Designed miniproteins, single chains, continued (5). Designs and how they scored, part 51

Each design is a single chain, and the fold is of that chain. pLDDT is the mean over its residues in the fold that is shown.

## One batch from the design tools (miniprotein)

Design m17865
Fold by ESMFold2-Fast:
Structure m17865 (fold): chain A 61 residues (1-61)
Amino acid sequence: RFDELEERVREKIKELEEKGFYQEAINLQMLLLSARVLRDMGQEEEAIETLERAIKKAEEL
């Protein structure tokens, strides 16, 4: 589940960069890094929620 969401976030980052939304792409990359830290700390559900929110924000652009 987390790995699938991480891949989707990476795809959205690439899409935003191709569209010229560089600041938004950077913001998503920061959220991805935060989610990875949460997962490393054992906070799996919070990590997943962070990625879901990142995807939602990207889809609103």
Scores: mean pLDDT 79

Design m17866
Fold by ESMFold2-Fast:
Structure m17866 (fold): chain A 72 residues (1-72)
Amino acid sequence: MQQQRNQQLTQQGQEHVRLAEEYLRQGDYEKAKEHATKALDILNSLPEQTPEQRELMGRAAQIKREADEKLA
């Protein structure tokens, strides 16, 4: 079931976005970047991009950018 697999991957992406946001708030920029990158990799692997998935990708990209800026 591709739909079931896609939902599981979306949930994994959402979990990584949530963890990335939490680490960003804690000032753990390395872990925030790691989880944001994992979220993007998972969500970009999906064949269909729902509005929910696009929102998660946008949030992950923003977290990665902020973490990169803090680490630079």
Scores: mean pLDDT 81

Design m17867
Fold by ESMFold2-Fast:
Structure m17867 (fold): chain A 58 residues (1-58)
Amino acid sequence: SLLDRVVAEVAAERGITDPATIEEIRRLTEGWLRGFKLPETEETLRKLVRLAADAVTV
């Protein structure tokens, strides 16, 4: 899916290799998309995935 591709790309750019951390980023992003009824566009997904990565890796 587009979400899985964007998650993989953001994880790679940030050097995140732990599968559990990558899965947590995916879950947070999907939750935000559904909760706020946001459009599943590449731009929105990249912004949300980066925010999720920041939330779980700080």
Scores: mean pLDDT 80

Design m17868
Fold by ESMFold2-Fast:
Structure m17868 (fold): chain A 69 residues (1-69)
Amino acid sequence: SLEEAKRELVELAKKKNLTPEQIEDLLRVFDILAEVLGVEEAYRITKALIDNDLEALEKVTEIFRALRA
């Protein structure tokens, strides 16, 4: 479920010592991906970024901010 996926992502992010602000940005990215790709695929992608590539996660967040501006 969407709520279960968000809970798991928050716990993973805390384990990687992300700040509350970074966790909020992560959840915004996840919400957008879930709307486009569905919850399961969004979870897979977001989890992979947390586990393997925090720099790519940061850049994705920057791109989303730029597209909104």
Scores: mean pLDDT 78

Design m17869
Fold by ESMFold2-Fast:
Structure m17869 (fold): chain A 64 residues (1-64)
Amino acid sequence: SAEELIEKGRKAIAALEYALANKDRVVLLNAIKEAEEILPELKKVDPELGEKLERAIREAKEAL
């Protein structure tokens, strides 16, 4: 559902923020993968949250 997808999006952003703060490369790579899988569908349901997730993914990739 849209509601479940939005919840997954919020958790994905939190996971990326946590991984970046912890500087755990393995956790960060896994968080990026999960986030990228959700991103296209999240952008269709909640464009604003999708943009936030896309930015978090870019910041995470820059940290690698």
Scores: mean pLDDT 86

Design m17870
Fold by ESMFold2-Fast:
Structure m17870 (fold): chain A 71 residues (1-71)
Amino acid sequence: HMMELQERLIREANEIAKRALEMNAEEARRALEEVQRMEEEARRLGIRDLEVQVALGVAEIAVAVALTVER
């Protein structure tokens, strides 16, 4: 079960990161809230897997960049 959760978090974070620069401001704000919820879930479950942490961090950075770019 924990392994399935890690795989899901990595997959979801990577999908957010891939789409981040094509998001409008509202989509990016919602994506940031989603990433923050995923980060909190990982923290509460004690998930310290490097791949999960890197994927979540990349997604957060990508979405934060999208929020600073006016398109």
Scores: mean pLDDT 80

Design m17871
Fold by ESMFold2-Fast:
Structure m17871 (fold): chain A 61 residues (1-61)
Amino acid sequence: SMSEELAKLMVEAGLANPEGARELAEKVVEKDPEAAKEAIRLLKEGKPASAAKVVVEALKE
């Protein structure tokens, strides 16, 4: 699933531990699936700081 892919990439990039990455990825995919796709793309391009910003912005109220 998209949340599993995002969580795995976040852990590999050192942005979160496995438990935290899973929770964050699930919330981002549920709240803003387009932001989740963008974060996955940025992580695959080796841009973890940009991906982290996208995740944080997607989770803001």
Scores: mean pLDDT 85

Design m17872
Fold by ESMFold2-Fast:
Structure m17872 (fold): chain A 105 residues (1-105)
Amino acid sequence: KEQLYVSRSVAAQILYMAGDEERALELLDEMIASPDPVAQAQGLTALGVMLRSQGRYEEAVEYYEQAIKLDPKNADAWRNLGLAYEKLGEYEKAKEYYEKAKELE
């Protein structure tokens, strides 16, 4: 179950990096529309990663925060939230979120 969601989010990121943004977003939309909060959190985390790669750090933060609300044990969401805050120059917040991600691993 967890592995399936991770595979889908990874596939979406690969499609995005290959320039196939339309298929990447379609796959993420399927995950976000899932009734499973773990699947929703993985989809939102992957969408945040795509936004962060575009320099849209504030929007990425919003998606990572939504992912954490749906699945507070999602270490990837906490780690990526830390990376986004680091890019925004919020180093103290970044450190807190990195520490939270480590606790969950």
Scores: mean pLDDT 80

Design m17873
Fold by ESMFold2-Fast:
Structure m17873 (fold): chain A 80 residues (1-80)
Amino acid sequence: GVRSLAEKAIELAERAIELAKELGDEEAIREAEEIRREAEELLANPSDSLETILRAIALVLRAIGLELDLELKLEKRKKE
């Protein structure tokens, strides 16, 4: 449901925040914090509407994409 998706988005966003902090990437920290905030808003005011479900799915996908991008950037820095 929406709550489970929102909770997953928060977990992924928190992981992305930690990776972004390790990289010193202030833009990535802000993006991850925005994803977490939007997911927390969905968790606080969940709706059973299709729109809300799709928004929750989109937040999870955004968080996954950001985490993967940051992991790739971290690996690239280790090869410097």
Scores: mean pLDDT 82

Design m17874
Fold by ESMFold2-Fast:
Structure m17874 (fold): chain A 66 residues (1-66)
Amino acid sequence: MKEEAEKLVDEANIAMEQGRHDEAAELYLKAAELDPENKGRYLFMASVAYEAAGDKEKAEEYRKKA
């Protein structure tokens, strides 16, 4: 559900601010599952979170899927 996905995005944004980049990426991926209409946006956010975490391989993977 879109509303539930937005709550996950809010949690992911807080995780990003706290330097919990891997957790933020996982939360963005869950949002993509709950709101498939906006999947590309959430996958892009996950790629940014993985890049910040230093996981360049996953960042590239999700960037291509976005």
Scores: mean pLDDT 83

Design m17875
Fold by ESMFold2-Fast:
Structure m17875 (fold): chain A 58 residues (1-58)
Amino acid sequence: RRDLEEEIRRLVAEGDELLRQYDAAVAAGDEEAARRHLDRLAAVNDEIGALLDRLDAL
C-alpha cells in the first residue's frame, strides 16, 4: 500500500510538470509540443486512475 501511494505521488508530480510544459508550449505557440505533452499527461492520468483503483481494492 505505501509503495503504491508513493508511486501515485510520483505520477502526480510528473503530471504537474507535464501540465507546466504544456502551458509553456501553448504560450510559445508550439502546437506540436503542446499535443505531445497533453498525450503524455493523459497517459499519466490514466495510470494514476488505475493505481487508485488498485489501492481501493486492497
Scores: mean pLDDT 82

Design m17876
Fold by ESMFold2-Fast:
Structure m17876 (fold): chain A 50 residues (1-50)
Amino acid sequence: AAAAAVKAAFAELVRKSEEFQKATDPAVRQKLAAEIKVAHGEYEAALAEL
């Protein structure tokens, strides 16, 4: 369901953002920043399907 996809995408975005805030290694932060951009795109796409 579209609502379930939105919830899942939002949860992933929040999880990655929290990991980014706690990360001290620049390489880990760079990887998480890229993953956050992907997760944000997935969240926006899921919202557009509602």
Scores: mean pLDDT 80

Design m17877
Fold by ESMFold2-Fast:
Structure m17877 (fold): chain A 70 residues (1-70)
Amino acid sequence: SIIEEIEEEVEIWLENAREAKKYLSDEEVERLAQEQLKYLRERMKELGVSEEEIEKIIAKFKERFKEVLK
């Protein structure tokens, strides 16, 4: 499923962000997160993912990213 693939990509990105936090400032990591959100939203729209599913994935990403910064 394309949704499962995107959710796995989100998980991998968040793991990479935790690693990057060791070397980058919180501001730099936040900037990368904003770029990733933009690309994910655009990619999901191009793939025909429903707006409801897009918002679910984006909300999950945002909540979990808050935990990365703590």
Scores: mean pLDDT 84

Design m17878
Fold by ESMFold2-Fast:
Structure m17878 (fold): chain A 71 residues (1-71)
Amino acid sequence: MDTLLDTLRQALRAAGVPDSVIDRVVEAFRRAAEEGGMAAGFRAAVQTLRDAGLGDKIPEISEQMALMLGN
């Protein structure tokens, strides 16, 4: 989990997401993932980004995460 959370933070910063929103996204991901697994975590992160008006950044963030995780 630690590597995934660190990767998520780095991908969000690389995509230009503000630190306040990064903290919100990471918190939402962690809480949802603890209750519903990885898929729930990613859905919560995506929803938090959309709610912050950063939905257009989601593809770039996903690509950065995939590159950092070796896919």
Scores: mean pLDDT 79

Design m17879
Fold by ESMFold2-Fast:
Structure m17879 (fold): chain A 84 residues (1-84)
Amino acid sequence: PLYRPNPLLMAVLREAGETREVLTLGEILYYVLKYAEDKGLIDPKTGEVDVSDDPLREILGVDRFNVSDLEEIEERLLKQSTLV
């Protein structure tokens, strides 16, 4: 299925280099993780992502998450997107 991210989420994807307006959930997740990597938000030893001081916190509604457990993050990203 294809999704259209809301303007706040789209701004994050644009910073990560995404130019499309409609993406799969896997593509949205890929660019969110690329954004976090590019900004140095991921601890390479633990996989912990700290977004407490980033705009991504307001988008996801969490202060932290781990790259080993993305199920909740996928659900939160779907709430910030519209099914096309």
Scores: mean pLDDT 88

Design m17880
Fold by ESMFold2-Fast:
Structure m17880 (fold): chain A 79 residues (1-79)
Amino acid sequence: PLKLASFEQIAEGNDFKYTAADMRNIGDIALKEVKEYKPSEEEVKRTIEYLKYLKSFADAEGQKVIDETIEEIKKLYEE
């Protein structure tokens, strides 16, 4: 998986739930984007909303990983 937008399409097209490993990969991409590009508050909020949307397709462990990723993004932005 290379881009966040592609994960939504994969989840919608398949009757499966994202695992913790899938969500860590998604989270790493999101954190890298926030760290590297230093997006605006609105762009960060959009990313968080997208991660919350992906969380609806995750299993219980994947949901926990995504919640942790969202908190890390918030901390990075509040620096």
Scores: mean pLDDT 70

Design m17881
Fold by ESMFold2-Fast:
Structure m17881 (fold): chain A 70 residues (1-70)
Amino acid sequence: MEEEAIAAGRRAADVVFEDNPDLSEEARKQVRDILEKTGRDVAAARAAGLSGANGGVIYKEVDGKLVPVP
């Protein structure tokens, strides 16, 4: 469900904030927005029958922004 996937993204963002307390408000906003978007994209892919399309994507932080690792 999209709501559950978004909530999972928010929980992941909270963990990132706990591990990186010195992140600026702008960086925190970017992290939250990216993880919520990822949750929505995964939920949409599952609804379209593309289960797991984004499940194997690893993300890393570059200059306060999450970037998918190929």
Scores: mean pLDDT 64

Design m17882
Fold by ESMFold2-Fast:
Structure m17882 (fold): chain A 55 residues (1-55)
Amino acid sequence: SKDREKAVERLVEAGMSREDAQRSVDDLISQGLSPEEAAKVAIERLEQLRAVEER
């Protein structure tokens, strides 16, 4: 499905490895989120990690 591929691509563009992006999206979809919602949640988590590292 294109929506899943798009979600993975957005996470890779945000700085995740391709394998980590796929795992994160698949895990969140398995928990009932849409691919778009999964991408948003995973990006928010990544941004929080970046903020801690830049501190």
Scores: mean pLDDT 78

Design m17883
Fold by ESMFold2-Fast:
Structure m17883 (fold): chain A 74 residues (1-74)
Amino acid sequence: EEIKELEKKIEELEKKIEELKKKLKELEEKLKKAEGEEKKKLEKEILELEEEIGILELELAVLKLVLKKLKKTH
């Protein structure tokens, strides 16, 4: 059943996004206390993580649209 597989993928992706958002929050707290080279390293890690979250949120939005369309035809 395609709908069940899609719902599972959405759930897994939502969990991954939440984990990455928690990691982002931890890095932002570390950034507040960081100076010099450590600050630059954290800023780069934060930017890379924000990009990853953004890509995954776009994937999630597409999957949710596909799920909505499939449920509407059921």
Scores: mean pLDDT 83

Design m17884
Fold by ESMFold2-Fast:
Structure m17884 (fold): chain A 85 residues (1-85)
Amino acid sequence: MEYHEKGIELFKEGRYEEAVEYFKQAIKENPDYAEAWLNLGKVLLELGRFGEAGTYFGKALALEPDNEDLKKAIEEALKEARERE
């Protein structure tokens, strides 16, 4: 819980590389935490690491395949990244 919360704080501050490390720690403690995989993917999009972001979004979706809110969040994040070219 605390690693994920710290990751969100760092992401909001624009400290993307540090946010990545904290989200990775959250995943190590709870690999079934789909929201941590989602947020790791989102911060990687901000870093321009699109392939890695797609991989982690895939992990989040695999954990909760019927979660429509999660699917929508991933689709919107990917659309924004594509529109930025």
Scores: mean pLDDT 82

Design m17885
Fold by ESMFold2-Fast:
Structure m17885 (fold): chain A 65 residues (1-65)
Amino acid sequence: LREEGEKLLAEGKEAYARGNLDEARSLYQKAVELYTQLILEDPLDEEARQNLAEAVANLKKVEAE
């Protein structure tokens, strides 16, 4: 799950860099869902909380464009 989340964030950033906003949005949404699941399993997972915050911030940036 953690490795999958990191891959989703990386792929989302790559899609955004290419100007593929629909793909970036989809990938960031999946990252948000995955990190949310990790936090539900371990509320003390600071890495998952930080990655969730980054995914949410990037998703908002894509939606604003």
Scores: mean pLDDT 80

Design m17886
Fold by ESMFold2-Fast:
Structure m17886 (fold): chain A 87 residues (1-87)
Amino acid sequence: SKVKANSYLFRGLVYASEGDLEGALEYVEKAVELDPDSAGTWTLLGNVAAQTGDLEKAKAYYQKALALDPTNERARANLAKVEAQLA
């Protein structure tokens, strides 16, 4: 459910704030499985993937976020940075 997805997303955000990127990734992936239409969840997945060095996954996650919400300036800026690193 969306409520359960938001609970997992909140846990992912807590782990990310503590520097636990593996814990963040696990819970944010669970959140996106329950609510795949959340642009914010895809953006956070992109952020965690970029921080762990998986630039190709980060690019894909940011592209998904922008497909859902084209006005997400943070996802757009971070996608540009990832694409520059891959070029």
Scores: mean pLDDT 84

Design m17887
Fold by ESMFold2-Fast:
Structure m17887 (fold): chain A 75 residues (1-75)
Amino acid sequence: AALEAAREAERHALAAAEALAAGDEEKAREHLGKALEAAREAAPAAETDPEVRAALEAADRAFQAAADAVHAAKA
């Protein structure tokens, strides 16, 4: 359950980054919203489950990459 949510967060975060790279801001926002929702569901388990924590860390790195791409495009 929590691990599945964490992996779903990672998948959506990667899809958001891919959509931003393609210039599809609407699709990127949709995937980012789903990633944040899934990450929120998984977050309490990250304290005790290293797999959940690793998946959320991967999702966070994907979020940061997507945010950096948006900032670069607007600079």
Scores: mean pLDDT 76

Design m17888
Fold by ESMFold2-Fast:
Structure m17888 (fold): chain A 92 residues (1-92)
Amino acid sequence: DRIAEVQKAAAKAAETLEAAIAADPESVTPGALRRLEILKEIAKETDIERIEELLAELGTSPEAFLLAVRGQEEGDEALYEEAARLAREYHE
C-alpha cells in the first residue's frame, strides 16, 4: 500500500528532523519548521491526492520522496540525486 509506505516514511522523516532540531536549535530555519509541519500532516493523511499536494509543497512526489528517505537511511548520495531528478521531472 503506497499510502501506508509514504505515511511511514513521512513519520520517520519527521522524527529525524525533530531530533536534528532538538540537537541544534540555533541552526533551525523557518523552512525546516514548515517542512516538519508538512511531514507530520502527511504521516496522518489517507488521501493520496492530498499527500501529493503536500509533497509538492516540499518540491517532491511520492516516488521521489520514498527514494530520498531511503537514501538518507542508507547514506546513498546517488539515491538523493535520483530523488531530486524525479521531483523536478514530476513538477515540470
Scores: mean pLDDT 75

Design m17889
Fold by ESMFold2-Fast:
Structure m17889 (fold): chain A 66 residues (1-66)
Amino acid sequence: MREELIERAVALVLEASRAAQAGDIDRMKELLAEANEVLRQLARLTGKSVGEVRREVERAIRERAA
């Protein structure tokens, strides 16, 4: 469950980045809103802050961008 939410947050952030690069700001905003909701669910599930789970997602993105 935790790993599935992390993977979903990673996918949403990467898709939002692609939307931003394409100039689709409305889609970027929608995807970032969904990513923030996933981060809130992760924080609730893990007992961590939203900032802490955001850092975990950012680390996962960096590992996958290598």
Scores: mean pLDDT 80

Design m17890
Fold by ESMFold2-Fast:
Structure m17890 (fold): chain A 73 residues (1-73)
Amino acid sequence: SRLDEMKEKALADIEALKEQILASNEFSEEQKKELLALLEEAEERIKAAKSVEELHAVVGELEERLQEFLSSL
């Protein structure tokens, strides 16, 4: 289904971001921990999403929270 395909892509994108964050020298260990916690929360919400609209909301909220985190550094 479209929802399953979108979930799979979203989870793969988050996994790639987690790997990039862990390999990065741009963040402190504490900052990496905070970013990974945000991504892990989003992974659980994506897995629980029951509609495309709910999935879009979760991804949008994650993007906003990541932007706010990066802007506060």
Scores: mean pLDDT 86

Design m17891
Fold by ESMFold2-Fast:
Structure m17891 (fold): chain A 71 residues (1-71)
Amino acid sequence: MAMEEEKRKLVEEAKELLEKYFEALENKDYKKASEYFNKLIELLQEMREKGFYDAVEEVGEYYSQKVLEYF
């Protein structure tokens, strides 16, 4: 179904933004980190507006794993 493909694409985009966010933090580029984080928040809002609560949850779980690896 088109909705499942759209959810997967949004999750992949969110995970890519998270990777770029943590990479920017490692490089101490806090300006780029802030930009990637803001884009991630916009994407998560889009997912919520579309009712893709499972996609939001998957991104949240991925973020939690990355936070534990970073700290």
Scores: mean pLDDT 82

Design m17892
Fold by ESMFold2-Fast:
Structure m17892 (fold): chain A 95 residues (1-95)
Amino acid sequence: SEDRVWLPVEAEVVSAAADGTVTLKGKIPLSEDLEPVEEADAIVFLETADGLEIVRGKAKIKKDGTVEMTVRAPGAAPGALVGQKAIAIVEVRRK
């Protein structure tokens, strides 16, 4: 969509489940011309045992720019991910 904007975010892995569900948290600078999207898309560049993976998921973005992302990485070892920093791109919208 033409109003879709992708913002980069440095995020940290806060949890990883045995089923490959990975949760990351970060913060983005939301300028006044941008607003959060409900059920926003997220793209995460995640380091796993198999190397760099590009995984897709969903983001929950608050008005203050706080971001929580959930992605699926079924090849990931949970204990190796928690505390890692990752680069992500999250969807926001122009006002």
Scores: mean pLDDT 78

Design m17893
Fold by ESMFold2-Fast:
Structure m17893 (fold): chain A 61 residues (1-61)
Amino acid sequence: VSEEELEREVEEALILMKAGIAVSFGDVELLREAAKEAEEAGFPELAEYIRKKAEEVEKKL
């Protein structure tokens, strides 16, 4: 496993943690930030998943 692959996995995990915290607190802005970070990091599927969660949280507020 390359160093780049490990860094990518860590970045994905950090974005997921940020999204999880945002969902727990109903923080739509933090969810949108996490989605943008996921897309910029090259995780488009994760970005779409987080955007969907942001919509669900916003609808619930």
Scores: mean pLDDT 80

Design m17894
Fold by ESMFold2-Fast:
Structure m17894 (fold): chain A 70 residues (1-70)
Amino acid sequence: SNAEAKARLLAEADRLAERYGAISPEGKMVGEAYRRGARTAAGLLPDDASPEAIENAFKALAEQYLKDLK
C-alpha cells in the first residue's frame, strides 16, 4: 500500500540518519535533515499517491537538502 511505501522510505531515512550520526555531530545534523525531508515529503503526499510518486518526492527533497548544506 502507499502507506507501506511511505513507512519504508521513512525507515530508510532513519537508517541514513543513524549512519551519519555515528560519524560526527555534524553528520548527525545532516542525517536529521534527511529525516525531516522524508517526513515532509510523506506528509505532503495524498494517501492515494503512487509508490513511484512517493519515491520521487523523497529523492527530490533529499537532493535539495543535500545541496542546501554548505
Scores: mean pLDDT 69

Design m17895
Fold by ESMFold2-Fast:
Structure m17895 (fold): chain A 73 residues (1-73)
Amino acid sequence: MLTHEEILKLVAEFIKEAIENNLDEEKIKEIAEEYGKKYPEIPKEAMDSTLEYVLSLSLEELKELKKELEEII
C-alpha cells in the first residue's frame, strides 16, 4: 500500500512531467495512463481526479502546486 508521502511524491512527479511537456493534453493523458499501469494501488477515481485537476490549471498554477507539494514531502 502506498503511503500518503509516496502518493504526494507521485503527484509531484506527474505535475513535473506535465510542465516539461508544456501541458500537451494528449501527452499528459499518456503519462497518466503509464502511472496507472505502474501503480495499480492508486484508485482510478483518484488518478482521474488528479488528471482533470492538472489539466484545469495554468502552467503558473502548476509550478506553484509542485513547489507546495515538494515542501510537504
Scores: mean pLDDT 74

Design m17896
Fold by ESMFold2-Fast:
Structure m17896 (fold): chain A 57 residues (1-57)
Amino acid sequence: SELAEQLVEQLLAVHKANPEIPEQDVLDELRRILELHGLPPAEVEAALEELRRRLAE
């Protein structure tokens, strides 16, 4: 999903600029926004896994 890809990039950039924000908070925000937009659970989980992967690097 284009929305999911854009939000992963945006939230990753937010965390990199503000490392004091817990990683779990940016993950929770990603889930909240994607679910609000009615994305299927599989797409939500894929986006969360991608954000987790990139945060761990």
Scores: mean pLDDT 86

Design m17897
Fold by ESMFold2-Fast:
Structure m17897 (fold): chain A 67 residues (1-67)
Amino acid sequence: DLFKKYDKDGDGYISAEELKDFLRSQGLDPTDEQVRQIVDDADRDGDGKLDEREFNVILQGLQQTQS
């Protein structure tokens, strides 16, 4: 339910701003450039937004890094 918690608009997508807020909640302090790089790496359709599948890829990476 992390996706639903951070999907503030309930539109089924996570914006770069919502992703940045999520990363800060994980104890990270990402720059706008770092957030863009994360979105670019995960964003498969190039619209600058993350769907649930793309967000889960980011979550999997974070869980491996912050064990």
Scores: mean pLDDT 71

Design m17898
Fold by ESMFold2-Fast:
Structure m17898 (fold): chain A 85 residues (1-85)
Amino acid sequence: EEVIEAEETEGGTLAGAAERAGKAVGVSLEELAEKVKKRVLEISGDTTGEVLGKAALEVLEELAKKYPDKVEVKKEGNKVTVTIK
């Protein structure tokens, strides 16, 4: 079990969490990177930490919904905890 704690604005940490979660569930790192990149462009058209964090969190929430036995995402205000089982 791996636990990753980040703030919603910590885009790099959340992107890393998405990579690890994807690896745990057998999703391609290339597919995850493309998904995050596409969502970043859709949200604001830039790559700021806030936008990257929102994009990565959406990908993490999708993984948690599809693989709830392997990935768990908990939010408390602006704090995000990702658990990979």
Scores: mean pLDDT 73

Design m17899
Fold by ESMFold2-Fast:
Structure m17899 (fold): chain A 72 residues (1-72)
Amino acid sequence: MREQEERALREAEERGQRAAERAVIPVNKKIEELGLTEDTPENRQKIIEINQEAAREYQRELEEERRRLEEE
């Protein structure tokens, strides 16, 4: 097994874990800040909107990172 392959696998796993951690923390914090702890239709809609905003931000980050790597 090549050391380069081992490094690539570990880096991929670490990037995935970091991305997941960063995505979850802002969403949960936003929900708590807005007091959306009660399961009502209104709060559910707001949580959906927060998740959609987080998804768009994550997609933008991925695209920007891809562009940086491509332009290197």
Scores: mean pLDDT 66

Design m17900
Fold by ESMFold2-Fast:
Structure m17900 (fold): chain A 76 residues (1-76)
Amino acid sequence: KEEEIKKLQEELEKLSKDPSPENARRAFRIYAKLRALKNDLPEELVIRYEEAVRNAEVTPEMIDELLKAYEEAKKK
C-alpha cells in the first residue's frame, strides 16, 4: 500500500537520474502501476506517454513530466 508506493516513487526518481529509452519504458510501467494504485494521474499525460512509447519517441522531458505528475498526485 503506502510502502509499495514509496518503492515505486524511489524507482522513478532513480530512473530520472539515468535517462535512456530502456529506463523510459521501465518508468512507464511503474507509472501505470502507480496510476492503478492512486488513480490520480492525469489521463492526458498517460495518453501522451503511451503514444510516445508506441512511436519510440520517449524523451527525458517526458520522464520528468511523469515524475512531476506523480509528485503532484501523492500530495493529494
Scores: mean pLDDT 62

Design m17901
Fold by ESMFold2-Fast:
Structure m17901 (fold): chain A 120 residues (1-120)
Amino acid sequence: SVLESLANGDYEAAIAEADKLLAKDPNNASAWFLRGQAYLELGKYEEAIEDYDKAIELAEKEGDRLFLALSLANKAQAYLELGKYEEAIKLAERALELDPRLGRAKRILEEAKRKLEEEK
């Protein structure tokens, strides 16, 4: 499974498995999200953002607030890694509005704000 491949650090296998799922059902929001995670772990931040954008689109359409928050937080991580701190802040803040307990989004927000302040 995509989750098993991700847990084992086999990111290329996770991508290949997600590709098969998406070829059968392009509305599989979890497959977009998990492929985005694999791209993020491989340092393919632009590809991760594209996949998270599809996950966000589908989460918004379905009204899945928790999954929307997770997808926004992961997209924020990709922007943080790209040095796009203002974008990372906006996405992490939106994720925390949806899920105030999402520790990942809080950490991303704190790091992005710190990095942005260091540039000023």
Scores: mean pLDDT 91

Design m17902
Fold by ESMFold2-Fast:
Structure m17902 (fold): chain A 56 residues (1-56)
Amino acid sequence: GIEEGKKHLKQAMEALAQGNYKEAADHLREAARAFKEAGFDRQAESLLSMAESLEK
């Protein structure tokens, strides 16, 4: 749900601060899944786009 998505977003931000882009992308994808399950499809799509950008 929403709280699960927020937890993964925090973990993604922490990974980004450490330069761990793959770990950040993985957490962004988990956050996207949680937000999509909660009905926030547009937010989930934005998070997936960010994850892809980090792996390029």
Scores: mean pLDDT 84

